# Designs tried in a protein design run: designed miniproteins, single chains, continued (3). Part 106

Each design is a single chain, and the fold is of that chain. pLDDT is the mean over its residues in the fold that is shown.

## One batch from the design tools (miniprotein)

Design m11668
Fold by ESMFold2-Fast:
Structure m11668 (fold): chain A 95 residues (1-95)
Amino acid sequence: MLPRTQAFLDANRERSAALMARYAADPDDPEVRAELVRLQGEGVVTLLRELGAPPEVIEEVERLLREAAEAFRAGDLATAEAHLARAQELLEAFR
């Protein structure tokens, strides 16, 4: 496992577990969905930086994940899902 990415996961283990528990209790809560996307986004950006992804790719993924979190807060699930799908496509190019 990549050391910076592993350190991020270790530091956020309890936060992740708490958010997943809140999501399981109320999966339709837009604030919980937004917080999960934010946490996952922080992890993905950390991973991309550790892998040496180009700055433009990191910026685009960070933008898409931020816009997805805001869309979830607004209740715009279709826009949020579209942004997440695009971010996933970019991430897969670096796996």
Scores: mean pLDDT 79

Design m11669
Fold by ESMFold2-Fast:
Structure m11669 (fold): chain A 66 residues (1-66)
Amino acid sequence: DLALVQAQAALRAGEMRFKQGDYEGALAAYERALELLGQVADEAARAAGEARVRENIAKARAKLGL
C-alpha cells in the first residue's frame, strides 16, 4: 500500500526531526503522516499507525508548550 509506505516515511522524518530538537518540523511531519494514514484501507494497520503518530504528536506538542 503506497499510502502506508508514505505514512511510515513521514513518521520516520518526524522522529528524526524530534531527535534533532526540531519539534515544529516533527509536528508537521506527524500531521502529514496522519493525513496519509487516513488513505490506508486496512483498518487495523490504519488504527495502529494513527495511535503511534498521535502519541508522537502529543510528545512534540508537550515540548512546544501546547
Scores: mean pLDDT 85

Design m11670
Fold by ESMFold2-Fast:
Structure m11670 (fold): chain A 85 residues (1-85)
Amino acid sequence: MLSPRQQAQLLLQVAFGRIQEALGLALKLNDKESYKRALELGGQLVDLQFQFDKATTDEEVEQITQQVLELIKQADELIEELKKK
């Protein structure tokens, strides 16, 4: 089993990849509104990355992990919306 910090680090990388996929799909579809939504998710990921760098306890890391999972969910929902176009 991965440590809490290792799991959070992996999920941050997954979130980054999902957001990049959403940005690419929105650009390919010329969907400016969805592109802006993906950029907003990217801004949230930046904030979470800085919080992760400052986190010193497992409890702080677990809280960040939950926020990253929610961000991944939002990115996946956006990707699925874009794939239907």
Scores: mean pLDDT 88

Design m11671
Fold by ESMFold2-Fast:
Structure m11671 (fold): chain A 88 residues (1-88)
Amino acid sequence: MKFSREELLITSSLSVLYMAAVLALNLGDTEEAIKYLQQMYDLAKKNGLDKAAKYFQQAIDAVKKGDLEKGKEYAAQGVNAAVEELAK
Protein backbone atom coordinates (compact mmCIF):
# COMPACT_ATOMS: atom_id res chain seq x y z
CA MET A 1 0.00 0.00 0.00
CA LYS A 2 1.38 3.39 -1.07
CA PHE A 3 -0.25 6.81 -0.97
CA SER A 4 0.66 10.03 -2.78
CA ARG A 5 1.13 13.22 -0.74
CA GLU A 6 -2.36 14.36 -1.75
CA GLU A 7 -3.89 10.98 -0.74
CA LEU A 8 -2.10 11.15 2.64
CA LEU A 9 -3.45 14.69 3.20
CA ILE A 10 -7.02 13.54 2.40
CA THR A 11 -6.66 10.49 4.69
CA SER A 12 -5.17 12.63 7.51
CA SER A 13 -7.95 15.23 7.17
CA LEU A 14 -10.65 12.54 7.27
CA SER A 15 -9.02 10.90 10.32
CA VAL A 16 -8.93 14.19 12.25
CA LEU A 17 -12.55 15.00 11.32
CA TYR A 18 -13.62 11.44 12.23
CA MET A 19 -12.01 11.72 15.68
CA ALA A 20 -13.70 15.11 16.22
CA ALA A 21 -17.10 13.74 15.09
CA VAL A 22 -16.84 10.67 17.37
CA LEU A 23 -15.84 12.85 20.34
CA ALA A 24 -18.81 15.18 19.68
CA LEU A 25 -21.19 12.19 19.42
CA ASN A 26 -19.82 10.70 22.68
CA LEU A 27 -20.51 14.07 24.36
CA GLY A 28 -24.01 14.29 22.82
CA ASP A 29 -23.01 17.37 20.80
CA THR A 30 -25.09 16.40 17.78
CA GLU A 31 -24.86 19.77 15.98
CA GLU A 32 -21.04 19.81 16.11
CA ALA A 33 -20.89 16.14 15.08
CA ILE A 34 -23.06 16.87 12.00
CA LYS A 35 -20.73 19.78 11.11
CA TYR A 36 -17.69 17.45 11.10
CA LEU A 37 -19.56 14.68 9.23
CA GLN A 38 -20.66 17.24 6.61
CA GLN A 39 -17.02 18.31 6.14
CA MET A 40 -16.08 14.63 5.67
CA TYR A 41 -18.88 14.21 3.11
CA ASP A 42 -17.79 17.34 1.19
CA LEU A 43 -14.13 16.22 1.19
CA ALA A 44 -15.09 12.72 -0.03
CA LYS A 45 -17.34 14.08 -2.82
CA LYS A 46 -14.70 16.62 -3.94
CA ASN A 47 -12.16 13.79 -4.30
CA GLY A 48 -14.48 11.29 -6.06
CA LEU A 49 -14.68 8.96 -3.04
CA ASP A 50 -18.30 8.04 -3.78
CA LYS A 51 -18.51 5.00 -1.46
CA ALA A 52 -17.07 7.00 1.46
CA ALA A 53 -19.42 9.93 0.72
CA LYS A 54 -22.42 7.55 0.82
CA TYR A 55 -21.40 6.29 4.28
CA PHE A 56 -20.84 9.85 5.60
CA GLN A 57 -24.32 10.85 4.33
CA GLN A 58 -25.77 7.78 6.13
CA ALA A 59 -23.89 8.85 9.29
CA ILE A 60 -25.41 12.37 9.07
CA ASP A 61 -28.90 10.89 8.54
CA ALA A 62 -28.50 8.51 11.52
CA VAL A 63 -27.30 11.32 13.83
CA LYS A 64 -30.23 13.55 12.74
CA LYS A 65 -32.58 10.69 13.70
CA GLY A 66 -30.92 10.45 17.14
CA ASP A 67 -29.12 7.16 16.41
CA LEU A 68 -25.65 8.19 17.58
CA GLU A 69 -24.28 4.62 17.60
CA LYS A 70 -25.30 4.08 13.96
CA GLY A 71 -23.82 7.50 13.18
CA LYS A 72 -20.44 6.38 14.58
CA GLU A 73 -20.66 3.04 12.71
CA TYR A 74 -21.37 4.70 9.35
CA ALA A 75 -18.63 7.30 9.91
CA ALA A 76 -16.09 4.52 10.60
CA GLN A 77 -17.26 2.62 7.48
CA GLY A 78 -16.87 5.83 5.48
CA VAL A 79 -13.26 6.34 6.63
CA ASN A 80 -12.43 2.70 5.81
CA ALA A 81 -14.08 3.07 2.38
CA ALA A 82 -12.09 6.27 1.70
CA VAL A 83 -8.78 4.49 2.51
CA GLU A 84 -9.79 1.59 0.20
CA GLU A 85 -10.86 3.97 -2.62
CA LEU A 86 -7.56 5.91 -2.37
CA ALA A 87 -5.48 2.68 -2.44
CA LYS A 88 -4.69 1.87 -6.07
Scores: mean pLDDT 84

Design m11672
Fold by ESMFold2-Fast:
Structure m11672 (fold): chain A 87 residues (1-87)
Amino acid sequence: SIYDEYKKKIDELFNKVKEAIENNIPLDELRSLFDKYFKEISEIVEKIENDPSLTEEQKRDFLNYAKSKYDEVLDLITKKIEEEKKK
């Protein structure tokens, strides 16, 4: 389903950010990756909100899922920035 495809896309984007952090890429590159991640998630969210084939429950579940993944990435980048400030 298109709903599952959107979730898969978010998971792929999340995994790319997580791997980049685990591989200790430079903070400037992480910021660029985070900005891209935020933009792509926002575009997916807008598409899901405007999809007439989806129920209100499916839209709500997806928004909650997207928010949880967004918050996880925000926490990860925040921790990385704090680590760099201590050096």
Scores: mean pLDDT 78

Design m11673
Fold by ESMFold2-Fast:
Structure m11673 (fold): chain A 71 residues (1-71)
Amino acid sequence: EIEEIAKSYGVELLRFTDANGVTHHVLIAETREKVEKAKEAIEPLLKEDEVITGITREQFRIGREAARALA
């Protein structure tokens, strides 16, 4: 179960499905190393129409700030 693995590594998990029906799993953690370890544990569990992306909490914060500035 992907959510349990993400929690065991101390990473946040976001899910969304894009316009092409692909499910994206976004992992967010304080460090890239933490994200990479969680990604490696989860990657073997993914199905054909599932993708995993790792991002640091800092990168996520910067992206949100940029979106606010453009709003």
Scores: mean pLDDT 76

Design m11674
Fold by ESMFold2-Fast:
Structure m11674 (fold): chain A 90 residues (1-90)
Amino acid sequence: SEEKRKIGIELGRELARNPGGLPTIDVLLKAAKKLGVEEAVKAAEQARELYARGTPEDLRRASEARRRALRLLIKKMGPEAITEGVHSEL
C-alpha cells in the first residue's frame, strides 16, 4: 500500500542518516502505530522507558529494543520500501 511504502521510505532514510544504523524511537513508534504492529509499539515504548532511566545497561537494552521494533516492522512491510528510502539518501 502507499502508506506502507511511505513508512518504509521514512525508516530507510533514518537508517541512512544515522551511520550507527537505527531510526529514532519516535520514528519507530510512529511507524509501528500506523502499521498496527502491537509488538513493535511495545518494543518502541520499552526503548523509551529504558532510555529515560539512562544507565549504561538501560541504554544498551534500549538499543536492543529499537532493533527489535525495526525487525518487526521490516517483517510486517518487507524490505523493498526501506531499501528505497536508504537509496534516496545516498
Scores: mean pLDDT 83

Design m11675
Fold by ESMFold2-Fast:
Structure m11675 (fold): chain A 88 residues (1-88)
Amino acid sequence: SVVEFLKARDAGDLAAVAAYLEAQLPRLQELRDRLQQEVDDLAKQIASLPNPSKDLLLQYDQTLAFLYMTQRVIEQTEARLAAVRAEI
């Protein structure tokens, strides 16, 4: 949680910050994998239809955007974890 992260930061404990980031990575990776599957399923559904609905196309675009945002958060979290570990 954000509260646990802030407590770890305020304590000045890099090991606690690393533990928090390590705990977040599996959750973010699971979300990424789920969103990737959803994007793939929506893409197949769209490709199978001669006239896909506007709602279906919007759902695809929104899910794809969430996937890209989640991938970026994972990359930033991994980079921060590596930096914190290098300081320990």
Scores: mean pLDDT 86

Design m11676
Fold by ESMFold2-Fast:
Structure m11676 (fold): chain A 65 residues (1-65)
Amino acid sequence: SMDELLKELEEGTKLMDQFIDKKPSVDQQSQLLQATLDMLDGIMNGEDPLEQLKKLIERVKEILS
């Protein structure tokens, strides 16, 4: 639903703010860059942007844990 999409976007924004605030290590920055490039590659190849965003959000949570 549209409400679910908006909630995913809000969660992603919150996680990005947390990532920035924590002053990530070089390894964490590298992992985020790889996850972002994977998302962009998927979108470029016709993957659903929402599913790619969900995958990125999950990856960011993993990096911050």
Scores: mean pLDDT 79

Design m11677
Fold by ESMFold2-Fast:
Structure m11677 (fold): chain A 80 residues (1-80)
Amino acid sequence: SELEERLREVLKALGLTDEQIEEVIKAFRDGKLDEAAKILEKHLTPEQAAAVGRFLEALKEHPDNQAVIDALEAEVRALA
């Protein structure tokens, strides 16, 4: 999906490997945001992990809110 591609690109910008990115995307797709958070906490700084967590929550709860998604994506990218 377009949202999964956006997630993939921001995680890549933060320096995650392709394998780590696919683990996060699978957890997100399965609705397991707690598992996604644990993967992020292992590979990112606390600030980066928190920002990606907010982005994932917005993609899950407000997938049609383009303004919120764009703002949170920009926040994540600024931490790269």
Scores: mean pLDDT 85

Design m11678
Fold by ESMFold2-Fast:
Structure m11678 (fold): chain A 62 residues (1-62)
Amino acid sequence: SATREAAEELGREVGGRGLASEKDGLHYVGAVGPDGRLAVGIGPTAEEAREGARKGMRVLGL
């Protein structure tokens, strides 16, 4: 799925793991850094969830 692909890509970018979930028409994309810090994006599309996660990564310095 596009949600899983987005999560895998962001996980690679942070040198850690990606998390993906889809429930009730919402997409969840997470990136976990090697120190366990987590950035999460949520949206009605995989693209919007990915964008949210990227914004979280910037705030956390991931």
Scores: mean pLDDT 84

Design m11679
Fold by ESMFold2-Fast:
Structure m11679 (fold): chain A 118 residues (1-118)
Amino acid sequence: SEIDKLYEEAKKLTDELVEKMKAAGQERKARNFKLFFDLLIEQLKESNDIEGLRKLVEALKAFLEGNYDEAIKILQEALGLSPEEIKRLIFDPTDEEIERLENYLAALRGEKLKKPLK
């Protein structure tokens, strides 16, 4: 029940940010942002990580408020990645990283994989 509420809130906040990015003409950034957060939301739900989803909701709210540094800090603490790595994965992922994230998201959703998982 609590995890379902956090899951729906995280999805809604992600979609709101994606629509704002699209309205600003940032189509590629919007696509990459959605892919990254859709994957993270599905992973946290599958692992029943209520605290992880709560932190993700806090980070998404910080992005909506324009507090990018705080959002990145929350994600750094949640994911154990550097701020530079998080910024790159969200805003400027490589084609290989995009393909890996798309494949993993497809696997989590029970969809056809573009490539076999390694």
Scores: mean pLDDT 77

Design m11680
Fold by ESMFold2-Fast:
Structure m11680 (fold): chain A 80 residues (1-80)
Amino acid sequence: SMMERLKKLEEEKRLLDKLQNAKTEDEIKKILEEAKKLNLPDVVKLAEMKLNSKTDFDKGVVDMAIAVQLTVLDIEIKKL
């Protein structure tokens, strides 16, 4: 249903907002585990990428990818 789709998009947005603000490995790991439990593969991928980023540059690239995905989700939510 449209309501179930909306809830999934809102859950994905909530976790991506947390991931964008996550500064420690432990914070990112908690988001990764929650995303796996909720079956949100795009959040899982971005959380794994952020965990594996070794330089500030790589972390910046991942943070840009998260920001783009948040923008896409906002557009999709508004279309419902």
Scores: mean pLDDT 86

Design m11681
Fold by ESMFold2-Fast:
Structure m11681 (fold): chain A 77 residues (1-77)
Amino acid sequence: SVEEIARELQEKYGLTPEQAREIAEAAKGDRKVALRMAKQAVDFAKGLAKGFNVEDVSLFMPIGVTAALIDHEAESK
């Protein structure tokens, strides 16, 4: 279930419960997709910490996750 996947993401990647649940829901309960998304999000954050360019860093994020976040923010305006 989404909740079980969210707990695994918290344990493996140190995500907050809210972040883990959001990723698990975005993956629609697909554990493999959720794990891949979480890894890319962590790699993205590490890239930012190393001073990577925003354009380069965007390649590490799943397009669906980045687009969904941007679309949500735009629609909330």
Scores: mean pLDDT 63

Design m11682
Fold by ESMFold2-Fast:
Structure m11682 (fold): chain A 78 residues (1-78)
Amino acid sequence: SAAAAARARGLLAQLLRHLGREAFAEFLKTFQFNEATDLDTAEQKAALAAFNAELRAHLLAVLEANPDASEEELVALM
């Protein structure tokens, strides 16, 4: 949902500010977003796995594309 996506973005922004760029990039390598929602079907589980993979790849690409950006600027790009 849009609300879940916004919540994930907010949590990741807070983590970036807390951890800093380098530690946040390391965290992203093993990051798995899982809000406690019952997933009843293989399709729903596959969709969540795909979402996590795409989100991880996107955020790592943002960090790599913006090596000179501050943490606050990176938060705005997420």
Scores: mean pLDDT 71

Design m11683
Fold by ESMFold2-Fast:
Order: structure tokens, then sequence, then C-alpha cells
Structure m11683 (fold): chain A 96 residues (1-96)
């Protein structure tokens, strides 16, 4: 369970870093690069969410299970945010 939580944290951190890069490119008007990094962030958040869900299912410790569920919900929030930004960037690329 600890190993799954650690791997999930790394994927979440990678996703957040990709999201920040995407936002930087979006602000510069580089919508193609923004889309690329938003997609990478979505992939990492999806991986993190799956790992936290697995940790919750495999944990017999109620506290670790609750933490894994909370972190999965946090990842779901970040995933929705990244997906919304991706749609906005795609719209900007088409409308430029």
Amino acid sequence: VEELLEEARKKLEEGINDLKKAQSYFEKGDYEKAIEYYRKAIEKFTEAGNLYLQAARESEDPELREEAIRLRDEVSTQLNKAENFLKEAEKKLKEK
C-alpha cells in the first residue's frame, strides 16, 4: 500500500508540473504546446487516480484507506481542471 501511495504521489507531482507548463504556454499564446502539456497532465492524473484507488482497495488500515480516498478525490479535481483547460486551449487554437 505504501509503495502504491508513493508512486501515486510521484504521478500527481508530474501532472501538476505538466499543468503548470501548459498554463505558461497558454499565457504566451502557444496553444499547440499548451494542448500537448495539458494532455500529459491528464495522463499523469489518470495514472495517479488509479494508483490511489488501488491503494484504497488493498488497504486494511482505515486511516490509510481514508487518506487514499481523499487523495483520489483531489486528483479527480485536478483532472477535471486540466480537461477544462484543454478544451479552452483547443478552442483558442481553432479561433486564433
Scores: mean pLDDT 85

Design m11684
Fold by ESMFold2-Fast:
Structure m11684 (fold): chain A 72 residues (1-72)
Amino acid sequence: DEEERRLEEESRRAVAALLERLSVTDPELAALLQQMVDAIEQIGKIPDAEAARALGAQQAHIQAAVNARLAA
């Protein structure tokens, strides 16, 4: 639906901004996140809901770790 597309675009923009900021302070983490974004984009071309769910859980874990580092 249209709202889901907008949220996905916003999410991708936010990730790109975080990657750019992290590339200055933590280039290794930025590279890891970039790989995750690339993998998700590739999976988007393959309709596999199970793989998408598994990757989503991994991405949520990484996001929590990033937030924890920034909050500390």
Scores: mean pLDDT 69

Design m11685
Fold by ESMFold2-Fast:
Structure m11685 (fold): chain A 97 residues (1-97)
Amino acid sequence: MSEEEFEVDVKLALAEIALAIGDYDTAIRLANEVIKMGNDEQKAEAYLIIGRAYFLKGDYEKAVEYFRKALDIARKAGNTELAQEAERYLKEAESKL
């Protein structure tokens, strides 16, 4: 892996930790950095993190928007597991609207 790919993977891991401890703004910021630098799979994971952060903040409209972006990119990347994860979160967020 390149140093660039490693840096992106570290940012994804830190964004997940930020979500776990309730630091949603840090999770969103780190995920947005991944979107600028990452490959399609990493971007889909980053959009999923942003959607989850908004969902946990109670912003279900934004959560739906970001889960749709995650799903679209995961499908284009051919990552079936990530696409199914995004679909599950999308349905959950839509159920709150």
Scores: mean pLDDT 87

Design m11686
Fold by ESMFold2-Fast:
Structure m11686 (fold): chain A 75 residues (1-75)
Amino acid sequence: SMEEKRKLQEEISRLIGEILRRIGDLWQAILEEHKDEKDWKKLAEIGTEPAKELNEEAVKELKEFEEKIKELEKK
């Protein structure tokens, strides 16, 4: 139903917010742990891989929700 689709969209929005917050927290922790690092390029490299992994998990979750929405649009 349209109501179930709207519920899924709300869940997706909430999940996106939570994932973005976790990514922000990850970068904040990396920056604080490496606050004495003078080479910002090296610092960026340290954070890039963990952030990519979180993004990949987020993309996977979003893809699953997309499939559920498509299924609800079918009869």
Scores: mean pLDDT 73

Design m11687
Fold by ESMFold2-Fast:
Structure m11687 (fold): chain A 81 residues (1-81)
Amino acid sequence: SALREELLARIRAALAALGVALPESVLQNLVDTTVSLLEQRDPNPSRARIEQAVVDSVASLVAARTGEDAAALRARLLALL
């Protein structure tokens, strides 16, 4: 979908700005899984809610890999989007 491609492009650009390398397959799977789980909980998720959920998931994964604080990474990613 257009939203999926826009989110992937924006997240890739934000991660690059933060100096984080994440494999494309991992990023695609994370976005797709996050959206699927969100749609199971909320049949009517707004674009903003989808973007927030994706950023939360990306920040958590990056925090686990880098040892940085997930909340701080989330704030930095949101500021770059």
Scores: mean pLDDT 81

Design m11688
Fold by ESMFold2-Fast:
Structure m11688 (fold): chain A 89 residues (1-89)
Amino acid sequence: TTNLADLIDAVRRGDAAAYEALKAELQRLDKLARQNGVKLDEILEQEGQTSAIPPYFRLLMEQQAGVALSKPAQVFLKDLQTGKLFKDV
């Protein structure tokens, strides 16, 4: 089972391969949510992935505070915030 919290922490540390894995898993979960007519947050709860929420909020707070993020973390937040992450899923 893919642990989203561990992937987000690896992305924060600058692991580009972790971002590709995170992106693929989030796209899978978003597709599953749409197939079941539920929100992504409900699928995260069902899959036991709510532990990903605190590290995600840490990245958001760091971005808003102007902290220098790793390149993979910058791409992750940009793709998520612009909707590009879930485009064509």
Scores: mean pLDDT 80

Design m11689
Fold by ESMFold2-Fast:
Structure m11689 (fold): chain A 75 residues (1-75)
Amino acid sequence: SLENSLRFVKAALAAVEGASVEEIKEILPELTREQAEEFKKKIAALVKELEAQGISKEEIKKKLREGAELLEKEL
């Protein structure tokens, strides 16, 4: 659903900003602790790959915030 997509985008933004596993679980309570830890690792790996392509961490955060705003307008 769009609501689930919005929560995942918000969790990704939080992870990019250095949120704890506990903070990610507040956004995505359906994840186990281990799944939330893996989510953080995967987001960190994606950020590293995008930075290697010349996309800054600030640009990544900006695009995630814009994506969240667009999803909120559709709900």
Scores: mean pLDDT 84

Design m11690
Fold by ESMFold2-Fast:
Formats: C-alpha cells, sequence, structure tokens
Structure m11690 (fold): chain A 51 residues (1-51)
C-alpha cells in the first residue's frame, strides 16, 4: 500500500508553499482508492499545484 507520508513529503519538497493538509488529504484519498505509490505521489503533486 502507498505510503501517504512519503507522498506528502515528496510533494512538499517540490512545492514547499503548498497547504500541507490539502496535499495530505489528496494522498490519503488516492491511497484509499488502491492507487499505486507513484499514482499517490502524482495526486499529492497535483494538490500541491505542481504539473
Amino acid sequence: MADVEKATEEALKRAPGANREDVMEASRDAAKQGFTEEQVIEAALGAAGVE
């Protein structure tokens, strides 16, 4: 199962000004849906405003 904390930390490294709670929520939602670790990181990056 994807590591939500790892995905959140990776997203915040790329967008340190992003809202941590929003990024963490996106990561948790993706992980609950059974997405892979890479997909969870992508969801976190999207929530952080990184495209």
Scores: mean pLDDT 75

Design m11691
Fold by ESMFold2-Fast:
Structure m11691 (fold): chain A 63 residues (1-63)
Amino acid sequence: NEKAFEAARKALELAKKYNLPDVARTLEQAIADGDSLTAAQVALFVARLIMDKELEKLAREAL
């Protein structure tokens, strides 16, 4: 699911920007493993935490 990995990559940049190292590691691992469900779920978590509505929409569409 391409949308899940697109959402995860955007969430990863935000996790790095806001210093969320455990979340960043989980996103990197989900992308590396091709785990689209975990990628989308963690991206949605990041989007809600930082109130990024565009990322939230992308992550929800990937689920």
Scores: mean pLDDT 86

Design m11692
Fold by ESMFold2-Fast:
Structure m11692 (fold): chain A 74 residues (1-74)
Amino acid sequence: LLEEISKVIKEHPSIPESVQQELVHVILEGLANNLSVEELKARLEEVARRAIARYPEAAEAIRQALDDIKKLLE
């Protein structure tokens, strides 16, 4: 799972490294705290929303990566 998520993020090089690190951190923290899939998705959506506001040029890549990650969590 973590390796698959890392691959998804690496396939979107247009996403700023800080955003990539935030996405990975939220997933690791969520797994360590046994968050539900719904709670993990909500946190990831929050990170994506803030990231898109800061980096509108990366919006499409961020949305695509979020969608792919959410599918891996199911």
Scores: mean pLDDT 80

Design m11693
Fold by ESMFold2-Fast:
Structure m11693 (fold): chain A 62 residues (1-62)
Amino acid sequence: SLADAIQAVIRSNPEIALDLAEIASLAYYESNGSLEAAAKAVADYLRSKGLDDAAAAVEAAL
């Protein structure tokens, strides 16, 4: 699931956990509750940090 993919990223990168939660929540609210928008925002953030495999895993979890 998307939640499992995000938890796996946080276990490997605990330093970004708060930023990740903020980005996911903001994208979800700004899109009127779209999980696809939240996943896309999280994946874009992960790519900005050089975590391309993690970003792909988050997008694939939808």
Scores: mean pLDDT 83

Design m11694
Fold by ESMFold2-Fast:
Structure m11694 (fold): chain A 57 residues (1-57)
Amino acid sequence: VHADHVDILRDLLLKAGAVTPEEADAMSDEELTQRAAEVLKPMVDGGRAGAAALAAS
């Protein structure tokens, strides 16, 4: 079967605790994508800053 990008985003949100499995199943692909964009943006920004701090420490 062909894995959709939405499946990857759903797994990421579940792992991050942003949604429950029940909520993820109830959400549309559009809602999952929007939620992932909101969650990933601060995580990417925080990850970059964190990596710099680790390199300096």
Scores: mean pLDDT 66

Design m11695
Fold by ESMFold2-Fast:
Structure m11695 (fold): chain A 52 residues (1-52)
Amino acid sequence: IHNNLSVIYAKLGRDDLAYEQLRAAMNSPAVTGVSGINAVRGKYNLALAERA
């Protein structure tokens, strides 16, 4: 799913591609409600923190 690609690109330092995949993941019908969206953002932020 797109959120996995977002995390991978973020870890590789490809922030532009990571953001594109994150947006696609958040717009997916599989990500429903505030909790679902927050989970996707949490994984993305964790990946960024691991690079810092």
Scores: mean pLDDT 62

Design m11696
Fold by ESMFold2-Fast:
Structure m11696 (fold): chain A 63 residues (1-63)
Amino acid sequence: SLSEEIGRGAAEGLARISESVSKLSGDEKAEELVKKARENEPGILEGIKKSRERIQEELEKER
């Protein structure tokens, strides 16, 4: 679905940003951020999906 695709893109984008920060800084904190982002990927995907469904329901109510 579109919601699932958007969620996947957001999670992927977050992971890539974290990876770039880790490479640029060489910082242990940046590496921890990368791990956290990947561990939270399922939660981020679920949250985005739920938010999209609610927005779509509200848009339908206006019709």
Scores: mean pLDDT 64

Design m11697
Fold by ESMFold2-Fast:
Structure m11697 (fold): chain A 98 residues (1-98)
Amino acid sequence: SLEERIKAIEESGEKYGVPKEKVELAIAELRYRTERTEEARERAARLISELYGLSLELAREILEARLELEEAGVDNDEVDAEVAERLKPVEEELEKVL
């Protein structure tokens, strides 16, 4: 049940002191994984864009990569580490252009 999983994410976020923005992103990613709608995709991508300071195009690529890693059974901590490593070259390239 989607609603039970959302509640579990919210409760875990409060218990472990996870920032609200990261909890909202986790819920949005879960909704996109479950619903596979453009609306759910754009919501999750926008949250990634706002949280990491990326363009929407890059946020969409990161969203798809995170979902692929999670579908492969990679845990959330390992997904976050992989995303951080992928963002390092992009952040350096953006600093050179901006």
Scores: mean pLDDT 71

Design m11698
Fold by ESMFold2-Fast:
Structure m11698 (fold): chain A 64 residues (1-64)
Amino acid sequence: SVKEKAKKIIDYLLEKGEISEETAQRLKAVIDKMTDEQIKILVDSLLKHLSPETQEEVKKIMEE
């Protein structure tokens, strides 16, 4: 569940142009090898660098 939500967030960021295709591919590959705790830290770190509008949409994905 946490891994699938993280991948959805990465796909959303790619669609919005907030990250590159190369970055999205690398993040998805490492997410499969991460613990749920590591993924939460990664997502929190990414949120701090995003626009307020993108942060709101990411929060909606996490609240599914």
Scores: mean pLDDT 78

Design m11699
Fold by ESMFold2-Fast:
Structure m11699 (fold): chain A 75 residues (1-75)
Amino acid sequence: SSLDKRFDQMMQEIEARLPDLDADTQARVRDILSTARALRDKYKQTGNVFDLVKAMMFLISAMSEIYIEERRKAR
């Protein structure tokens, strides 16, 4: 599905940004990504689109963590 492809795109975008983040933010983002991956894998096993939606919501949360750090670093 288009959402499934968007999930992969967002994962790659977040992973590309990880090395530039503070260690604490990296740890939080990695934990969120782990949960998102588990929900995506559950969706692939069950076909339950709500698991994919939840996975996408966790990716949005990860992007929010990155945005908060970038704003904190802005002088």
Scores: mean pLDDT 85

Design m11700
Fold by ESMFold2-Fast:
Structure m11700 (fold): chain A 73 residues (1-73)
Amino acid sequence: SMMEKLEKKFEELIRYAEEHGLEDAAAELRELKKELIEELERDPSPRTQAIAMAVLLAEGGEVDLRVMMRERA
């Protein structure tokens, strides 16, 4: 699901930050992960979904929207 992909992405970023001694970045990523996932669970509005999608795309990795939609099908 989109939520699972989002959690995985944040976990990878947090691990990277911690491994490289970026404590402030790791802490900020944990808070962002918590807030965004909680918002998606409470109110999966189009706006919140769009924000999650932007986060998934922001790292420069290619995200296949069809693959994400298939998880919903």
Scores: mean pLDDT 66

Design m11701
Fold by ESMFold2-Fast:
Structure m11701 (fold): chain A 76 residues (1-76)
Amino acid sequence: QAMADAAAEAARKRGGLASPGEVGYAFGQWVGEPDGKASYYAGLAAAFVSALNNTDGLTPEQAREAAELGAKLGGG
């Protein structure tokens, strides 16, 4: 939750729409990941959310949900 909210806030600071890569990067930076897994899964989830909506970027809310989904996939 807090991690996903931080990713959404980072997306807002980046101009309101975040690419899947930016969501993954922001999530990884926020959690201070040692092995890149959190960033990878958050970016993967964001890529799927972006593809499903046929959009070039994610809103802060979509970025938050994608990061949360990525955390569930990678963090258990």
Scores: mean pLDDT 62

Design m11702
Fold by ESMFold2-Fast:
Structure m11702 (fold): chain A 88 residues (1-88)
Amino acid sequence: SDLREGLADLSEEVQELFLEAAEAFRRALEALAAGDAEAAVAALEEAKAKAVEALRRLGEETGDAARAAELAAAVAAYFDAAIARVRA
C-alpha cells in the first residue's frame, strides 16, 4: 500500500506503530459498521495511542520533536472528536 511504501525509510519500530494504528482504525470502522459503539471507541482509543507514540518516536529519530508534538496533538484531537461523536 502507499502507506507502507511511505514508511520504508522510517525505523521498524515507528513503521510497526503506524501500522498498528492503521489496523486499530480499521477495526474501529468495522465495529461502527456492525453497530458496536463500545468496540469502536476502544479501537479508536488504541489507534490514537499508537499514532501519538509513532509521532513521538518519529520526532526523536528526526530531531524535530516540536513538529512531531504539534502533529501528535492534532491527531489526538481528531481521534478525541471521533470518539465523542461515536459516544453521542
Scores: mean pLDDT 83

Design m11703
Fold by ESMFold2-Fast:
Structure m11703 (fold): chain A 78 residues (1-78)
Amino acid sequence: SLEEIKEKLEEILEKMLEKLRRVLRERTPEALEEAFKEIEKLVKEMYELLSTLPPEDAKKLLEEFTRRWKEGVAALAA
C-alpha cells in the first residue's frame, strides 16, 4: 500500500513536470489552458492518495514531493 502510493506520487510528479515542459516548449495559450486542467486533476489525485495515509506518513511524502518538485522545476529553468 505505502509503496504503491509512493509509486503513484512519482508518476504524478513526472506528469506534472511534463505539463510544464510542454508549456515552456510550445509557449501557447492553448498549451497553458490544457496544463491547468491536467495539473488540477493530478493535484486532486495526489490529495486523495495522501488522505489514505496516517498524517505523519502523508506529511513526509508531501515534503519529499515538494522537494523533488522544486528540483524538477529548477532543472527545467536551466
Scores: mean pLDDT 84

